# Designed miniproteins, single chains, continued (2): the designs that were tried, part 41

Each design is a single chain, and the fold is of that chain. pLDDT is the mean over its residues in the fold that is shown.

## One batch from the design tools (miniprotein)

Design m5391
Fold by ESMFold2-Fast:
Structure m5391 (fold): chain A 120 residues (1-120)
Amino acid sequence: SRLEKELEELIALEQKHVADLKALAKDKKATKEEAIEAFRKHRKDIEEALKRVIKAAEEENAPKEIIEKLRELLEILSDAFEKMLEALEKAEEKEIPELLKRAVDMYQSLIDELKKIKEE
């Protein structure tokens, strides 16, 4: 189904974002600016992809519980991205690797939730 395809693409996209953040966290020359830029791009890509998943779920008449859970995830993610972005902007360069590790945990939590929704 289109919903299954959009969910698979969203999961794959977020797995790439995890790899990107892990690479930045290991790069001793990575700047705070590069971390903020990567995070802003990840936010845009994920919010757009999740909106595509929600649209596919609505168009395919998925159960209301699934549609509501996806909408709740979008709201939780948008808030989490705002808070992390504020933390990154206020952080000193030396604090960036630890914040990137927290962002990886956040991204992994999303992947786990999306995989549960995709189950079948």
Scores: mean pLDDT 85

Design m5392
Fold by ESMFold2-Fast:
Structure m5392 (fold): chain A 74 residues (1-74)
Amino acid sequence: PSEEEVEALVLRALAELARRLPEEEYNAVVKQVEQIYKESKSYKEFLEKVLEYLEKHYPEMTEVIEEIRRAIEE
């Protein structure tokens, strides 16, 4: 996936979480996503790790999870 596509997908996921979660929990998620980004060697690896995190902790976010899966498969 492109950098712009990855940024758009992650920002959309974070925006949805910001509407659903208390500020403290949302800030913890943002820090976790930043840590995943720092540990990732590619945008594909970053998306794969974000997908795993969302599937484990926020499985109800089915639409964004499916969009991330499609971006990884391309």
Scores: mean pLDDT 83

Design m5393
Fold by ESMFold2-Fast:
Structure m5393 (fold): chain A 85 residues (1-85)
Amino acid sequence: EKVRVVLGGEIVEVPISAIPKELQPFLLEQKKKYPDAVFAIDGVGIPLAKSAEELRELVEKLFPEYEVKSVEEVAGVFVAVLLPK
């Protein structure tokens, strides 16, 4: 199973097994609700953001064609859920 993630400022498709184990259930649940969801994971393929707000601002700037549906803290890591507009 694959998920779309932000890596190095680009959207790439990776196998779920490449994602930290503790984040996998959250990403799979979100993908079930939103099949076209893209995930920006703080500290994974992007610079560390100090807060959920900083992560939101960073992703909105990099991907203006996407809507930030939510930013959630999962296992101590901020994850932004992006949907195409």
Scores: mean pLDDT 77

Design m5394
Fold by ESMFold2-Fast:
Formats: sequence, structure tokens, C-alpha cells
Structure m5394 (fold): chain A 68 residues (1-68)
Amino acid sequence: SFDDLYQQLVQAGRDLDGDRVRQLMRQIRDRYPQRTDQVVRDVSVVIMSNPDRDRSRQVGRQMVGAAS
């Protein structure tokens, strides 16, 4: 479901797991294209709240790239 993918993506964002974020974001883009922009906005807040700024920027870029 969308909710399952969204919760997994939020957790991957908290973990700064860029590969998992990319894979889950692609699944959301492909299956739920109308929700992609909102998901990027919401999960960017989670990723950017991490004190590891270099890793959060890298993971954020991977998410945005996967959403395209």
C-alpha cells in the first residue's frame, strides 16, 4: 500500500540510507505519481533534520533524483 511504502521511506530517510530511499521513492513515483511532490516535501524535512549535514544533503539529492 501507499502507507507501507511511505512509512518505509520515512524510516530510510531517518537512517540516511540513500540506496533504500532511492528504491522506495522510485516505487512511489511509479505507483503513486500524484503523491510524489508531497512525499518529497514531507520526507525532505525528516532527512534535513539529521545532524549529519553532508549525509543528509547526499540522501536528499538521491531522493529528488529518484522522484524525477
Scores: mean pLDDT 88

Design m5395
Fold by ESMFold2-Fast:
Structure m5395 (fold): chain A 94 residues (1-94)
Amino acid sequence: LSAAERAALTFLVHELEVVKRDIEENNLSLDEAKEITLKALEGARAYIAAVASPEFAARVEALLDELAKRLEAAKSVEEFLEELDRAIGRLRAL
């Protein structure tokens, strides 16, 4: 990864960690957790598309698409947080 791509990935991981913390600390409902996380993912997609190479953007976008589908399918806040943790781990492994 280039320095810019590493910085973008680090920023994305940090943003998802902040969202997870907000869900846990504020005892958000599943619907509220879905809303704020999907908005964060929309912002992340726009940011990655603006700064990353097409190849790196495609890899990140594929993971974010998979995450969005899994998060929408979650039936509880606990399941939602588990899926978010798995996604953070996968993004860190890029």
Scores: mean pLDDT 82

Design m5396
Fold by ESMFold2-Fast:
Structure m5396 (fold): chain A 79 residues (1-79)
Amino acid sequence: SVEELLKEFEKIMKDAVALSQVQSEAAVMAEFRKKIAALFEKYAPEELAALLARMSKAKTLSEMYGIAAEAVLELIEKA
């Protein structure tokens, strides 16, 4: 459901923010990408390849957050 997708996305975002206090940006970006990929594999597997291509263009964690948030909003609009 959209509610479950949003709750899981919020948890991934909060976990990434917490991890950024103790890990390098590159390590946090890699873990965040992995978690968002798993989220899309569960809720929208057909959109996964396009999401990963968009996220690969992110140079910072903030850019990656923005791409992921936009992609999640696009899924909600389709539902």
Scores: mean pLDDT 85

Design m5397
Fold by ESMFold2-Fast:
Structure m5397 (fold): chain A 65 residues (1-65)
Amino acid sequence: MYTFTIDTKYGKYKGVIHIKDGFGPSGSDFTYPLDVLKEMSKKKSGLPDSFKISTRNGYAEFTKL
């Protein structure tokens, strides 16, 4: 489980996501992060405790809960 913060030109969003399940907020700002999260969830190496993903309009930052 991860907390996330998204900082884009449309505003700031925050929440919690189970990356292994591929679930998260939907919307144009989340299209790229969700695709990356789905791809990463398929890998045996897992995800780091914190990471950042660039979006078209800003960035998404994730921290392990």
Scores: mean pLDDT 59

Design m5398
Fold by ESMFold2-Fast:
Structure m5398 (fold): chain A 104 residues (1-104)
Amino acid sequence: MYVPSEEIQELERRLEEAKKIYEETGDKSPLEELVKELDKLAKELEKKIKESGGKDWELWHELSLVYELRGEALELLGKKEEALEDYLEAGIYALKGAVLKVLK
């Protein structure tokens, strides 16, 4: 139902490219940089949610997508426990967004 933002779509493409680089060359640097950028974006979205009173379902849904992408990057880096935590956060935020959307 939600269409990902242009920024999220770009990050999804970067994840696929970073995965390909790692598989073909063994270079983890693109995945590690993507994890850092996703962490920064998650913090920016969390700040926007807090400042908006947490009622914008689209911000919660975008945050869930950021945590999913970060989890995938961490999983590819072999950080399975950290990836699991990110996937759990993504699920929680997706549910929160879905509930808020229904209340409109």
Scores: mean pLDDT 84

Design m5399
Fold by ESMFold2-Fast:
Structure m5399 (fold): chain A 89 residues (1-89)
Amino acid sequence: MGEQRVEELRPVMEEIGKTKSPEEQMAIHEKTLLELSIELGRYLAETADAETREELIAEVERAIAEYRARGAPQALIDRLEALLAALRE
């Protein structure tokens, strides 16, 4: 699973590597942390009880709103929305 998780993050890391402007520098760190949180959230969704799932849903919704407001890459937003949908099922 470790290698598989790294492979899932590879496209995000590649996108980050293409970002070179100071305007996006702050977003790079947050994008990396958010992607890691998505992977952890997906893992938790498989094992979490209802209370943990509700908390994670709220956290993901907050992250989506914040990153949309900041103009985060659509690929990252799509991943968060996919995680949110999975958590609601």
Scores: mean pLDDT 64

Design m5400
Fold by ESMFold2-Fast:
Structure m5400 (fold): chain A 52 residues (1-52)
Amino acid sequence: SSEEQRKLQLMQEVSDGMERIADWVAKKTGDEEVAAQLKQIVEKEKAANLAA
């Protein structure tokens, strides 16, 4: 549905924002593992919220 398409667009924008934040954290801390964990958290949240 158009509503589901809108949700996917918003979730993608959140995911993109989180990737930028994760990259910033990695750059500031030098810890790529933290960045990877942040990206995984975003992916899990997307999956949980788009189960329909």
Scores: mean pLDDT 74

Design m5401
Fold by ESMFold2-Fast:
Structure m5401 (fold): chain A 102 residues (1-102)
Amino acid sequence: EELPPSIEEELREASLQEEDKARKELAELSKKVGREFGHMVKQRSSEFQRMSDKLKANFRDEIIEEVAAKYPDKPELIKKIAKDTQRLQDLMQKYGDQSYLK
């Protein structure tokens, strides 16, 4: 599922200095979006699971585009992290449950 060798090497080459800021910004954004995802999952499991697949895919795509648009200097790096790895979704789900409950 995760592609560590290709992504890790490219992230290192992309400069950790700039990536560090992008990572913090993604964590902040994923926290907000994760809150919404956590709400959907906790509200209903059976009916919303089948429909939420379409909604989750739609939200994920829109969020990726909006985040990339806000980062004109490094939009490709943000998109690469979101598309090639599942770390973004994992953080969104974790932060959604954690931040919403707290």
Scores: mean pLDDT 53

Design m5402
Fold by ESMFold2-Fast:
Structure m5402 (fold): chain A 80 residues (1-80)
Amino acid sequence: NPAYLEGARNIVDEYIETLGLPPLSEEQREAIARELAERLAAVEEELRKNPSKERQQQAYLELLEWLGEMIEEALREEEA
């Protein structure tokens, strides 16, 4: 879904800008955004099949934790 990918790119960009982190390479940014988009789609499909507010909150916290870890890893890879 193109809307998920565009939303994921915006989330990655906002995360970087809000925390004052250095910019990611375009390759790393696209890779993280694509993975985030797929994870967002999977969470929404899971919740569509079995809606639960507790599971929704837990799944989104897990996504934020994963996103932070992936951005930290990408920034470490860009060390000279």
Scores: mean pLDDT 80

Design m5403
Fold by ESMFold2-Fast:
Structure m5403 (fold): chain A 118 residues (1-118)
Amino acid sequence: SDKLKRALEILEEVIRILEEVLKQIPESHPGLKELAEIAKRLVEMAKESLNLAERAYEQGDLKLAKEHVQEAILLVDDAIRLTEIMERASTDDVVKRLLRESRRLLEEARKLLREILK
């Protein structure tokens, strides 16, 4: 599915942006760094759920594929919430811009995944 492949590409880009966020967060903000690590893990888990969905589609198991897509949506929703918390907690304009871009991309991925469930 082109939408599934595009969602996977977007999640991989979000992982790269969150790695840049981790590099930009000073050691004086350990709580913000921990939230960034959690957000990255949620996106990596969403990517794994979509890999399982792709395998289920290839095997013709549409029900299992949709269950994995739904799991990825929940993980993406949690990641979006963490980016909102982190943006409010950060005073660094670079970190805020990277978190806003991550959220925009996560919302795009979520839209694509919801369209797969139709």
Scores: mean pLDDT 91

Design m5404
Fold by ESMFold2-Fast:
Structure m5404 (fold): chain A 86 residues (1-86)
Amino acid sequence: MIERLEEILERMRELVKEMKRAFEEGDKEKLFKIYEELQELAEEAARLAKEAIAAGEDIRRITLIEAEVTVLLMHAYVLRKEAEKS
């Protein structure tokens, strides 16, 4: 499960970079679509983290991944809110 969580984290990092580009280009449609994908990935990560902890996998590593997922989603949320103003 940790390997899948790491894959989700890497995908979310790339999506936040794409979202920043969409913001700079004024592409609101692309930005909102990327945000939806980030929300879905964050929800999947939360479910997988819960299952991995229940299965006895490394709780410290899982918690660090969850923390980074949360930070990435917060960055995405800020970008979305700024895009909504313009």
Scores: mean pLDDT 86

Design m5405
Fold by ESMFold2-Fast:
Structure m5405 (fold): chain A 94 residues (1-94)
Amino acid sequence: MEKEIRILIKQIAKNGNKPEIRIEAAGDGAKIINENQFAKGNIRYAFILLRYDLKAEAPIRIRARAEDEAGNKAEGELILGREEKEGELELKLE
């Protein structure tokens, strides 16, 4: 049986630079089935809808990263159990 979880990723940008967030999901049967990104003020928002298989017993890993043209980087990882309904991850570009 498949389950869906919503994940919000926020990137706090400096100097108005709001590079696209690169998002990867790992875990048995985990797929990003929808992704939307937009910027508002000094924050870039990424909303993903993740589908995964409840038969697998491994946790799902979400990795997010961003890099601007000046070489400032932001990275984060979120580890989700199969029982969770939503998740959030915050990145700070440095």
Scores: mean pLDDT 73

Design m5406
Fold by ESMFold2-Fast:
Structure m5406 (fold): chain A 55 residues (1-55)
Amino acid sequence: SEKLEQVDRQAEQLRAQGQDQAANWLRGGGVLLYERHDPEQAQKLYDLAKELLAK
């Protein structure tokens, strides 16, 4: 849960910066990894967020 809380804080920072889509993908990835135990789908969302933020 500490890991998911860290992800939530990062997502909130992204939302504060106007990066709502990246925040949503990061948060969704955290839920998939830490609550639903689906690392494969979590990685897809993390990759999408990373690509969006690479600008």
Scores: mean pLDDT 82

Design m5407
Fold by ESMFold2-Fast:
Structure m5407 (fold): chain A 89 residues (1-89)
Amino acid sequence: SEPPLPEELAVGAVYEKGAEEELEETIREILKALEELFGKKFRVVKRVEIEMEEPFPISGKKVLVLALPASEFQKVEDSAKKFVEKYKA
């Protein structure tokens, strides 16, 4: 009769240099929103984070986060890398 284990997530993030606090807040807000929407707890077990120089390629944003089931970590990592490659030029 122990509480159910949290759902495990993989997180990929791309963020503007100096936006580390906004990144952590965004991840916290995602976890809270998922808990409210699905009625269960979630935890991040894998993270990939890529810092980009200013200005960030999305107007009015400093952080972009993708959260998927932990089994999809390779997809999360590929998506983060693809975003950086597209906007690095």
Scores: mean pLDDT 80

Design m5408
Fold by ESMFold2-Fast:
Structure m5408 (fold): chain A 57 residues (1-57)
Amino acid sequence: MTVADLVAQARAYYQAGDIDAARQYLIQAMQRLGYTPAQAQQMIRDGRLPQAIQDIL
């Protein structure tokens, strides 16, 4: 599964109201980009997603 696939899944779950599943898929996408799960969670909390994720969204 590519980063784009993971971001697409995150968006689908977010639109369905499953925020927890959406967050897990975003964390997986960010791990593919080299971030740790802790870094990914912090960036999501701060609303500061990497540009690579934003470009796919």
Scores: mean pLDDT 81

Design m5409
Fold by ESMFold2-Fast:
Structure m5409 (fold): chain A 81 residues (1-81)
Amino acid sequence: EDAAYEAFFKSFDTDGDGVLSLEEFKAMLKSLGIEADETASPAEEDAWYQALMALMDKDKDGVISFEEFKAFLKEINFKPP
């Protein structure tokens, strides 16, 4: 089960550093169909994604760890293939 989460995480971890940047996090959310309001400007979308990332980034290191990522997916009842 965790191996599926790791594979999904790595598909967005494009620089291979073991964490997700804001851009990688946005790509992941969009792949899940979780998007800001369709009428929002690009800047408003970025602010919305930044707010979501800040809620998950408990360590305040500016990135999403694998544990934070896995916890988020479990909260939304998403299971990677």
Scores: mean pLDDT 71

Design m5410
Fold by ESMFold2-Fast:
Structure m5410 (fold): chain A 93 residues (1-93)
Amino acid sequence: SKEDEIVKYLEELFRYRFKGVRKAVKFFIEMMNKESLTLEELKKALEEAKKDYEEGIKATEEELKKLDEALKEIGRPVLSEEERKELAELMEK
């Protein structure tokens, strides 16, 4: 399905991100500020990430820091401080 294709492309982009591929890192930074994501945008991002991977193009330390900052902003607790502690305790079991 279209949903299955979206998940598959996101998983591949996520793997490239952990390999430090520049276009994958940039994609996730930009995605964090988007209200919606299209299959066409995912395909383009994946093609660009694959090309960067083949050419050995890695994200800069500054781009990686921007991704970390964006992840911290998204990781803002919708949960209270107490609920966050309870969740952390559950995850340690």
Scores: mean pLDDT 69

Design m5411
Fold by ESMFold2-Fast:
Structure m5411 (fold): chain A 85 residues (1-85)
Amino acid sequence: SEKEKLQKELAELNKKIAELRAQYLRTDDEAEREAIRKEMFELGKQQNELLKQLNHPSAKEDEELEEGFEREVAFLDAVRAARAA
C-alpha cells in the first residue's frame, strides 16, 4: 500500500539521520560538521514531509522544525564537548 511505502521510506530516512548524527559526534573537522549539519537538516525536512503525508502527530510546522533542529545541533555540540573533556 501507499502507506506501507511511505513508512518504509521514513524508516530508511531515520536510519540515515542516525548515521549522520553518529558521524557528527566523531568528526574533528569543522567543515565536515557544517556539511553534516546541512545534510541532516535537508533529511529532517524530508522526514517531516513524510510524517505530514502519514498524518503522524510528530509532524511539525517549518518554524518548529527549524527550532527543533537548532536545539538538536546544540545538544550534539554539548555531547561532543563532554566527550572531549
Scores: mean pLDDT 84

Design m5412
Fold by ESMFold2-Fast:
Structure m5412 (fold): chain A 92 residues (1-92)
Amino acid sequence: QNVPDSLFSKKQSSALLLLITGQIELNNKGILDAIEAINKILERLPELTEGDKFEFKKILKRLEGYLEISTNSNLKNKIKKTIQLLKEKLEE
């Protein structure tokens, strides 16, 4: 019932998710940094807790919104790939 803090500290994950959310709203570099951070989290956490799923759903919506307004083709392709990975992780 308790999530083991030995693999990922709550403070680190919360700070990272806040950083990701803030950077998504600022610029293209922030989006790239956020994508790299998300991919690292997904690699280290094969199964997401309900709390993690809730936060990733918020991030997913932010990325989908950014994808609609972005004009950079390379960035769009990276966002699309990360959106697909997040959707697969949230549905399973």
Scores: mean pLDDT 64

Design m5413
Fold by ESMFold2-Fast:
Structure m5413 (fold): chain A 97 residues (1-97)
Amino acid sequence: REEELRDALEGVIGSLEKALEAVKNGDIRTASIYLTAAHLNLVAARLLAPEEYREKLDEIEKQIHAASKALDAGDYDTAIENLQKAIELARELLEEV
């Protein structure tokens, strides 16, 4: 459980970091693909996680959703901020596992 949750969170972080890099390079299609991959890894993490981590997972999901909405609106500065916040929250949660 702990190893599988850790793998899922590492998948979230890796995908979000690649999405962030893609946004910075103006590759919005690639950013959207990695944002989708991050969401899928977050769904896996949520299924594996004890109840005590649900609030932090909800906050990560909110940041991912906000980043997706900002990308769709062409607000790339806001998307970058939301991606950075999601990465930070996911790293904090990974340290607790």
Scores: mean pLDDT 86

Design m5414
Fold by ESMFold2-Fast:
Structure m5414 (fold): chain A 61 residues (1-61)
Amino acid sequence: MAENKEKILAVLKEAGDKGLTAPQIMKKTGLSPEELAATLQELAAAGQIENDGQGVYRLAA
């Protein structure tokens, strides 16, 4: 659902250059671990977010 993607993108925009870890995104959005994992996978596949290899997520643009 688009709503979960919008929530994650919004909190990543607010975090800016720092990015957020998966636990931080869960706390800010209220998403379950399952919902978060599925939505992060979709956003990464679409090239909208990046992972630094250390578990930190940020906007790709």
Scores: mean pLDDT 78

Design m5415
Fold by ESMFold2-Fast:
Structure m5415 (fold): chain A 77 residues (1-77)
Amino acid sequence: MDIPEEALKLAMLGESYYLTGLRLYAQGDPRAAEYFELAAEYYEEAAKIAEKNGDTETAKILYEMSDYYREKAEQAK
């Protein structure tokens, strides 16, 4: 199913932060953790929007991605 446009936009922003975090992490930059945390926050917001719109399956995937990025942030600290 198509996810809500607003949720998709937030997920896309989260992906952008994650990609920046990956580059910083590869360089040993301590800002990597902060960017992974931002990615997690955007995916969590996207998940909440999907859940409110009844897209339970999409919300679960977005929550799983948020948890994954939070785990990456902890590893980067």
Scores: mean pLDDT 83

Design m5416
Fold by ESMFold2-Fast:
Structure m5416 (fold): chain A 71 residues (1-71)
Amino acid sequence: SPVEEAARKTGEMLDKSKPEVREKITELIRKDGSPESYYKASEIAEENGDKELSEALRELGEAIKREEEER
């Protein structure tokens, strides 16, 4: 599924990110898990210079939102 594919890609990017960035993002998502939390996590990644992680998180948030809205 698009969500599963985006989640796998996001996990791969998180594994390559700075430990402090990964911890902040993981905590934010664990606490909320909404599309909005993924958008915030994307912003945190971008602020820390991790464009690949930022894009993966944005794609995952959008996929989750689309899945909830379309069905």
Scores: mean pLDDT 81

Design m5417
Fold by ESMFold2-Fast:
Structure m5417 (fold): chain A 79 residues (1-79)
Amino acid sequence: MEKLLEGFKLAQEGARAYKEGDYEKAYELYVEAARLISEVNQVMAAHVLEEAAKLMEEAGDLERAKELREQARKLLEQA
């Protein structure tokens, strides 16, 4: 439970960093959020990574977007 709540809190901080234009911090926060959430629910973690990938793609970081989508796909395969 605690890891899931902390993960969502980090994802919210990631969204805020993205809104402020700090795409590197947003990426780091979303990755850490997904890591914590994946210890409880891999499907939820995959959704967080997919959302982060869309944001990175919108920011023009296609390489990080691809990396996040690949991580999401792996989590869904193991779920």
Scores: mean pLDDT 85

Design m5418
Fold by ESMFold2-Fast:
Structure m5418 (fold): chain A 66 residues (1-66)
Amino acid sequence: KVVEEITKKATELGLEMLKQGESFEEAVQRAEDLARELAERKGITNIETVVSLVVAKVKESLAKYL
């Protein structure tokens, strides 16, 4: 549930960055930063695991947009 919500928000930010002309690498980095911030704010204990999972899903979603 929480991972899905974070993934959705991070993916939406990444897609917006791509639409604004940012590179794939920059879009993924901004999405990762947002995912980490949201995980920390929600008090998630396994932050690195959750961020890695979210980033993998974001990369997959953004690649489909390309």
Scores: mean pLDDT 82

Design m5419
Fold by ESMFold2-Fast:
Structure m5419 (fold): chain A 88 residues (1-88)
Amino acid sequence: MLSEELLEKLKRGDELIKELNELKEKEKDKEILKVIEETLERVRELIAEARRAYEAGDWEGFREALEEAVRALEEGLKKVKELKEKLK
């Protein structure tokens, strides 16, 4: 069973993915769209890595991949916001 810590990280990751998808729907700038798409692709790779670790019984690897996915989402959102500010 997943710990409360892991459930909290999963919830945060889901919230951040939702925020990025909402930004993608509203965005028309190709450079910003590229950053959003690259971030979402990186997160997909990390989720696949987390799934492989989970299937292998590597709970530490699962946790690390999940933490890295959340960081990648946070960095991607920060970069998107920075680019939007520079374009205005």
Scores: mean pLDDT 79

Design m5420
Fold by ESMFold2-Fast:
Structure m5420 (fold): chain A 87 residues (1-87)
Amino acid sequence: SMLDEIEQLLLSVLLRTEHLVGKSLPELAELVQQTVDALKAGDVEKALALLEQMRELVLEATKDAPEEERRALLELFDRAEALIRQY
């Protein structure tokens, strides 16, 4: 389903970000869960707001990461946003 695809993209962001920073990011994991829960509730506007919070957190967490890795993360966010807007 479209929800499953969005969840998989957000989990990919979480796992790649944690791998790049070398530690668990429980705040990011919580935002992923909250975004999925918002979509299950039909609250697309809340899901988009949470996605932007995740984007800001990921950009700050990966500020010293290679540009190519940061670009790959931003591409995952862009794909998730496009799907959420169609949900």
Scores: mean pLDDT 90

Design m5421
Fold by ESMFold2-Fast:
Structure m5421 (fold): chain A 68 residues (1-68)
Amino acid sequence: SMEELGEEIIEEVLKKAKEVMKKHPDLPKEVLIDVAVLSVRELAKEKKLPEELTEKMVREVRERLEKL
């Protein structure tokens, strides 16, 4: 389903973001979040996900990264 695909994209982007944080501890959190959000938007567009779902995914990725 589109919801399952959305969750897979979120988990992949978060996994990559955490690896970047581990390798670059001096990277500003806001830069990390902005790059992660761009990745979500690019992958969602590639998979033709609805805009409403894409915005929900962006909010979830921002929220989960802000809590790290």
Scores: mean pLDDT 86

Design m5422
Fold by ESMFold2-Fast:
Formats: C-alpha cells, structure tokens, sequence
Structure m5422 (fold): chain A 80 residues (1-80)
C-alpha cells in the first residue's frame, strides 16, 4: 500500500541520517542543538524500528536501526 511504501522510505531515510550522525555530530552545532537533534533522531529511530518490525523488514534493516539508536543514545548521554 502507499502507507507501507511511505513507511519503508522513512525507515531508509532514518538509516541514512542516523549513520551520518552516529559517526560524527557537526561541531558547528551548539550543545542545545546537538541535544535536540540527537533526541529527535533517537525518537525517529525508535518509531522506525517499530514500523520496520511490523512490516517484517530484513534482519539487516532491524539491526542497523538498533545500532543507530544505541550509538545516538550514547552520544546524547555524553553531552548531558
């Protein structure tokens, strides 16, 4: 369905953005902006993981989302 196609696109976009941010957060961002961005990314990642599991997406997709969420959470904890 169109809804499932949109959900899959959201998941792949979340993986792409999450992989960029887990490697390095832009140093040009203020501490507040870094915290806000990481918090938003973690929430989006968790929502994407729930959707990916409901759609029975591949183990590789599920594992990538879990890894991204964990790495973003680690970075957030280091900033607080």
Amino acid sequence: SLEEEIDEALIYMTISIGNKYKDKIPESLSKKEKIDSLTTGINLGKKSLEIAQKLNMSKDVIDQLKNIINELQKKLNELK
Scores: mean pLDDT 79

Design m5423
Fold by ESMFold2-Fast:
Structure m5423 (fold): chain A 101 residues (1-101)
Amino acid sequence: SPLEAAMDALSRAFNALVEAWRAKDAAAIRAALRALLDAARALRDVAAAEGLEEVVAAAERLAALAEAALAQPELTEEQFRAIFQAHVDLEVAILHAIVTG
């Protein structure tokens, strides 16, 4: 399904960001942030088409955090923690939508 494809892309982008963050590779972090932004926007659009309002809100928050991080020269620990939490919140929103919809 389009939703499963968007979720898979998001998971790959997020895992790439975690690996890049652990490696302290600035170029890899920036590439992963861009992939995460693109994946979050794609998931938002798919969720909006399916009427999943909580998933849309969570995906928009994650996209906004990734976009803000890309506007800065370096990803801070505070920004990384905020992105990590937003990803967890999005996973919870998706699970809730699947169970209750």
Scores: mean pLDDT 89

Design m5424
Fold by ESMFold2-Fast:
Structure m5424 (fold): chain A 83 residues (1-83)
Amino acid sequence: EEEKKKKAEELAKEEIERLREEAREYLAKAEAATDLAERQRYLARAIAAELRAVAVEIDLKLALEGKKVFGDEFSEKLAEIIE
């Protein structure tokens, strides 16, 4: 059971790092954008990626506590590992 928790934590860490990298890429595109609308679009996508990373952290915590998770396919996968 402890091994399942460690596996879920590692998988979540990898996904969180991926999402934060995605957010950094969008922030760089926003900084390079010369059009206001384009900049706002990239900022919104960066914020969305950060919120998804937070959602993964929350879903991991809920799954470790034996509670139901609601999220994308990855969040459901975390719950399955801990089952």
Scores: mean pLDDT 77

Design m5425
Fold by ESMFold2-Fast:
Structure m5425 (fold): chain A 55 residues (1-55)
Amino acid sequence: SSEYEQIFSEALKMIYEKLPEKFLSDGEIFRDLERLSKTAKSAEEVVEELLKKYG
């Protein structure tokens, strides 16, 4: 859906700025980003969950 794509792209940009090394070293963060983007209400929610696990 367009909502999923928008949330995914915004969250990807935000998390890349905050956790660039985690993105490069472990594909798990990318899979979590995709999963969370499908169910989250906003990019901020996705980023908060990723920072809780990887930050």
Scores: mean pLDDT 77

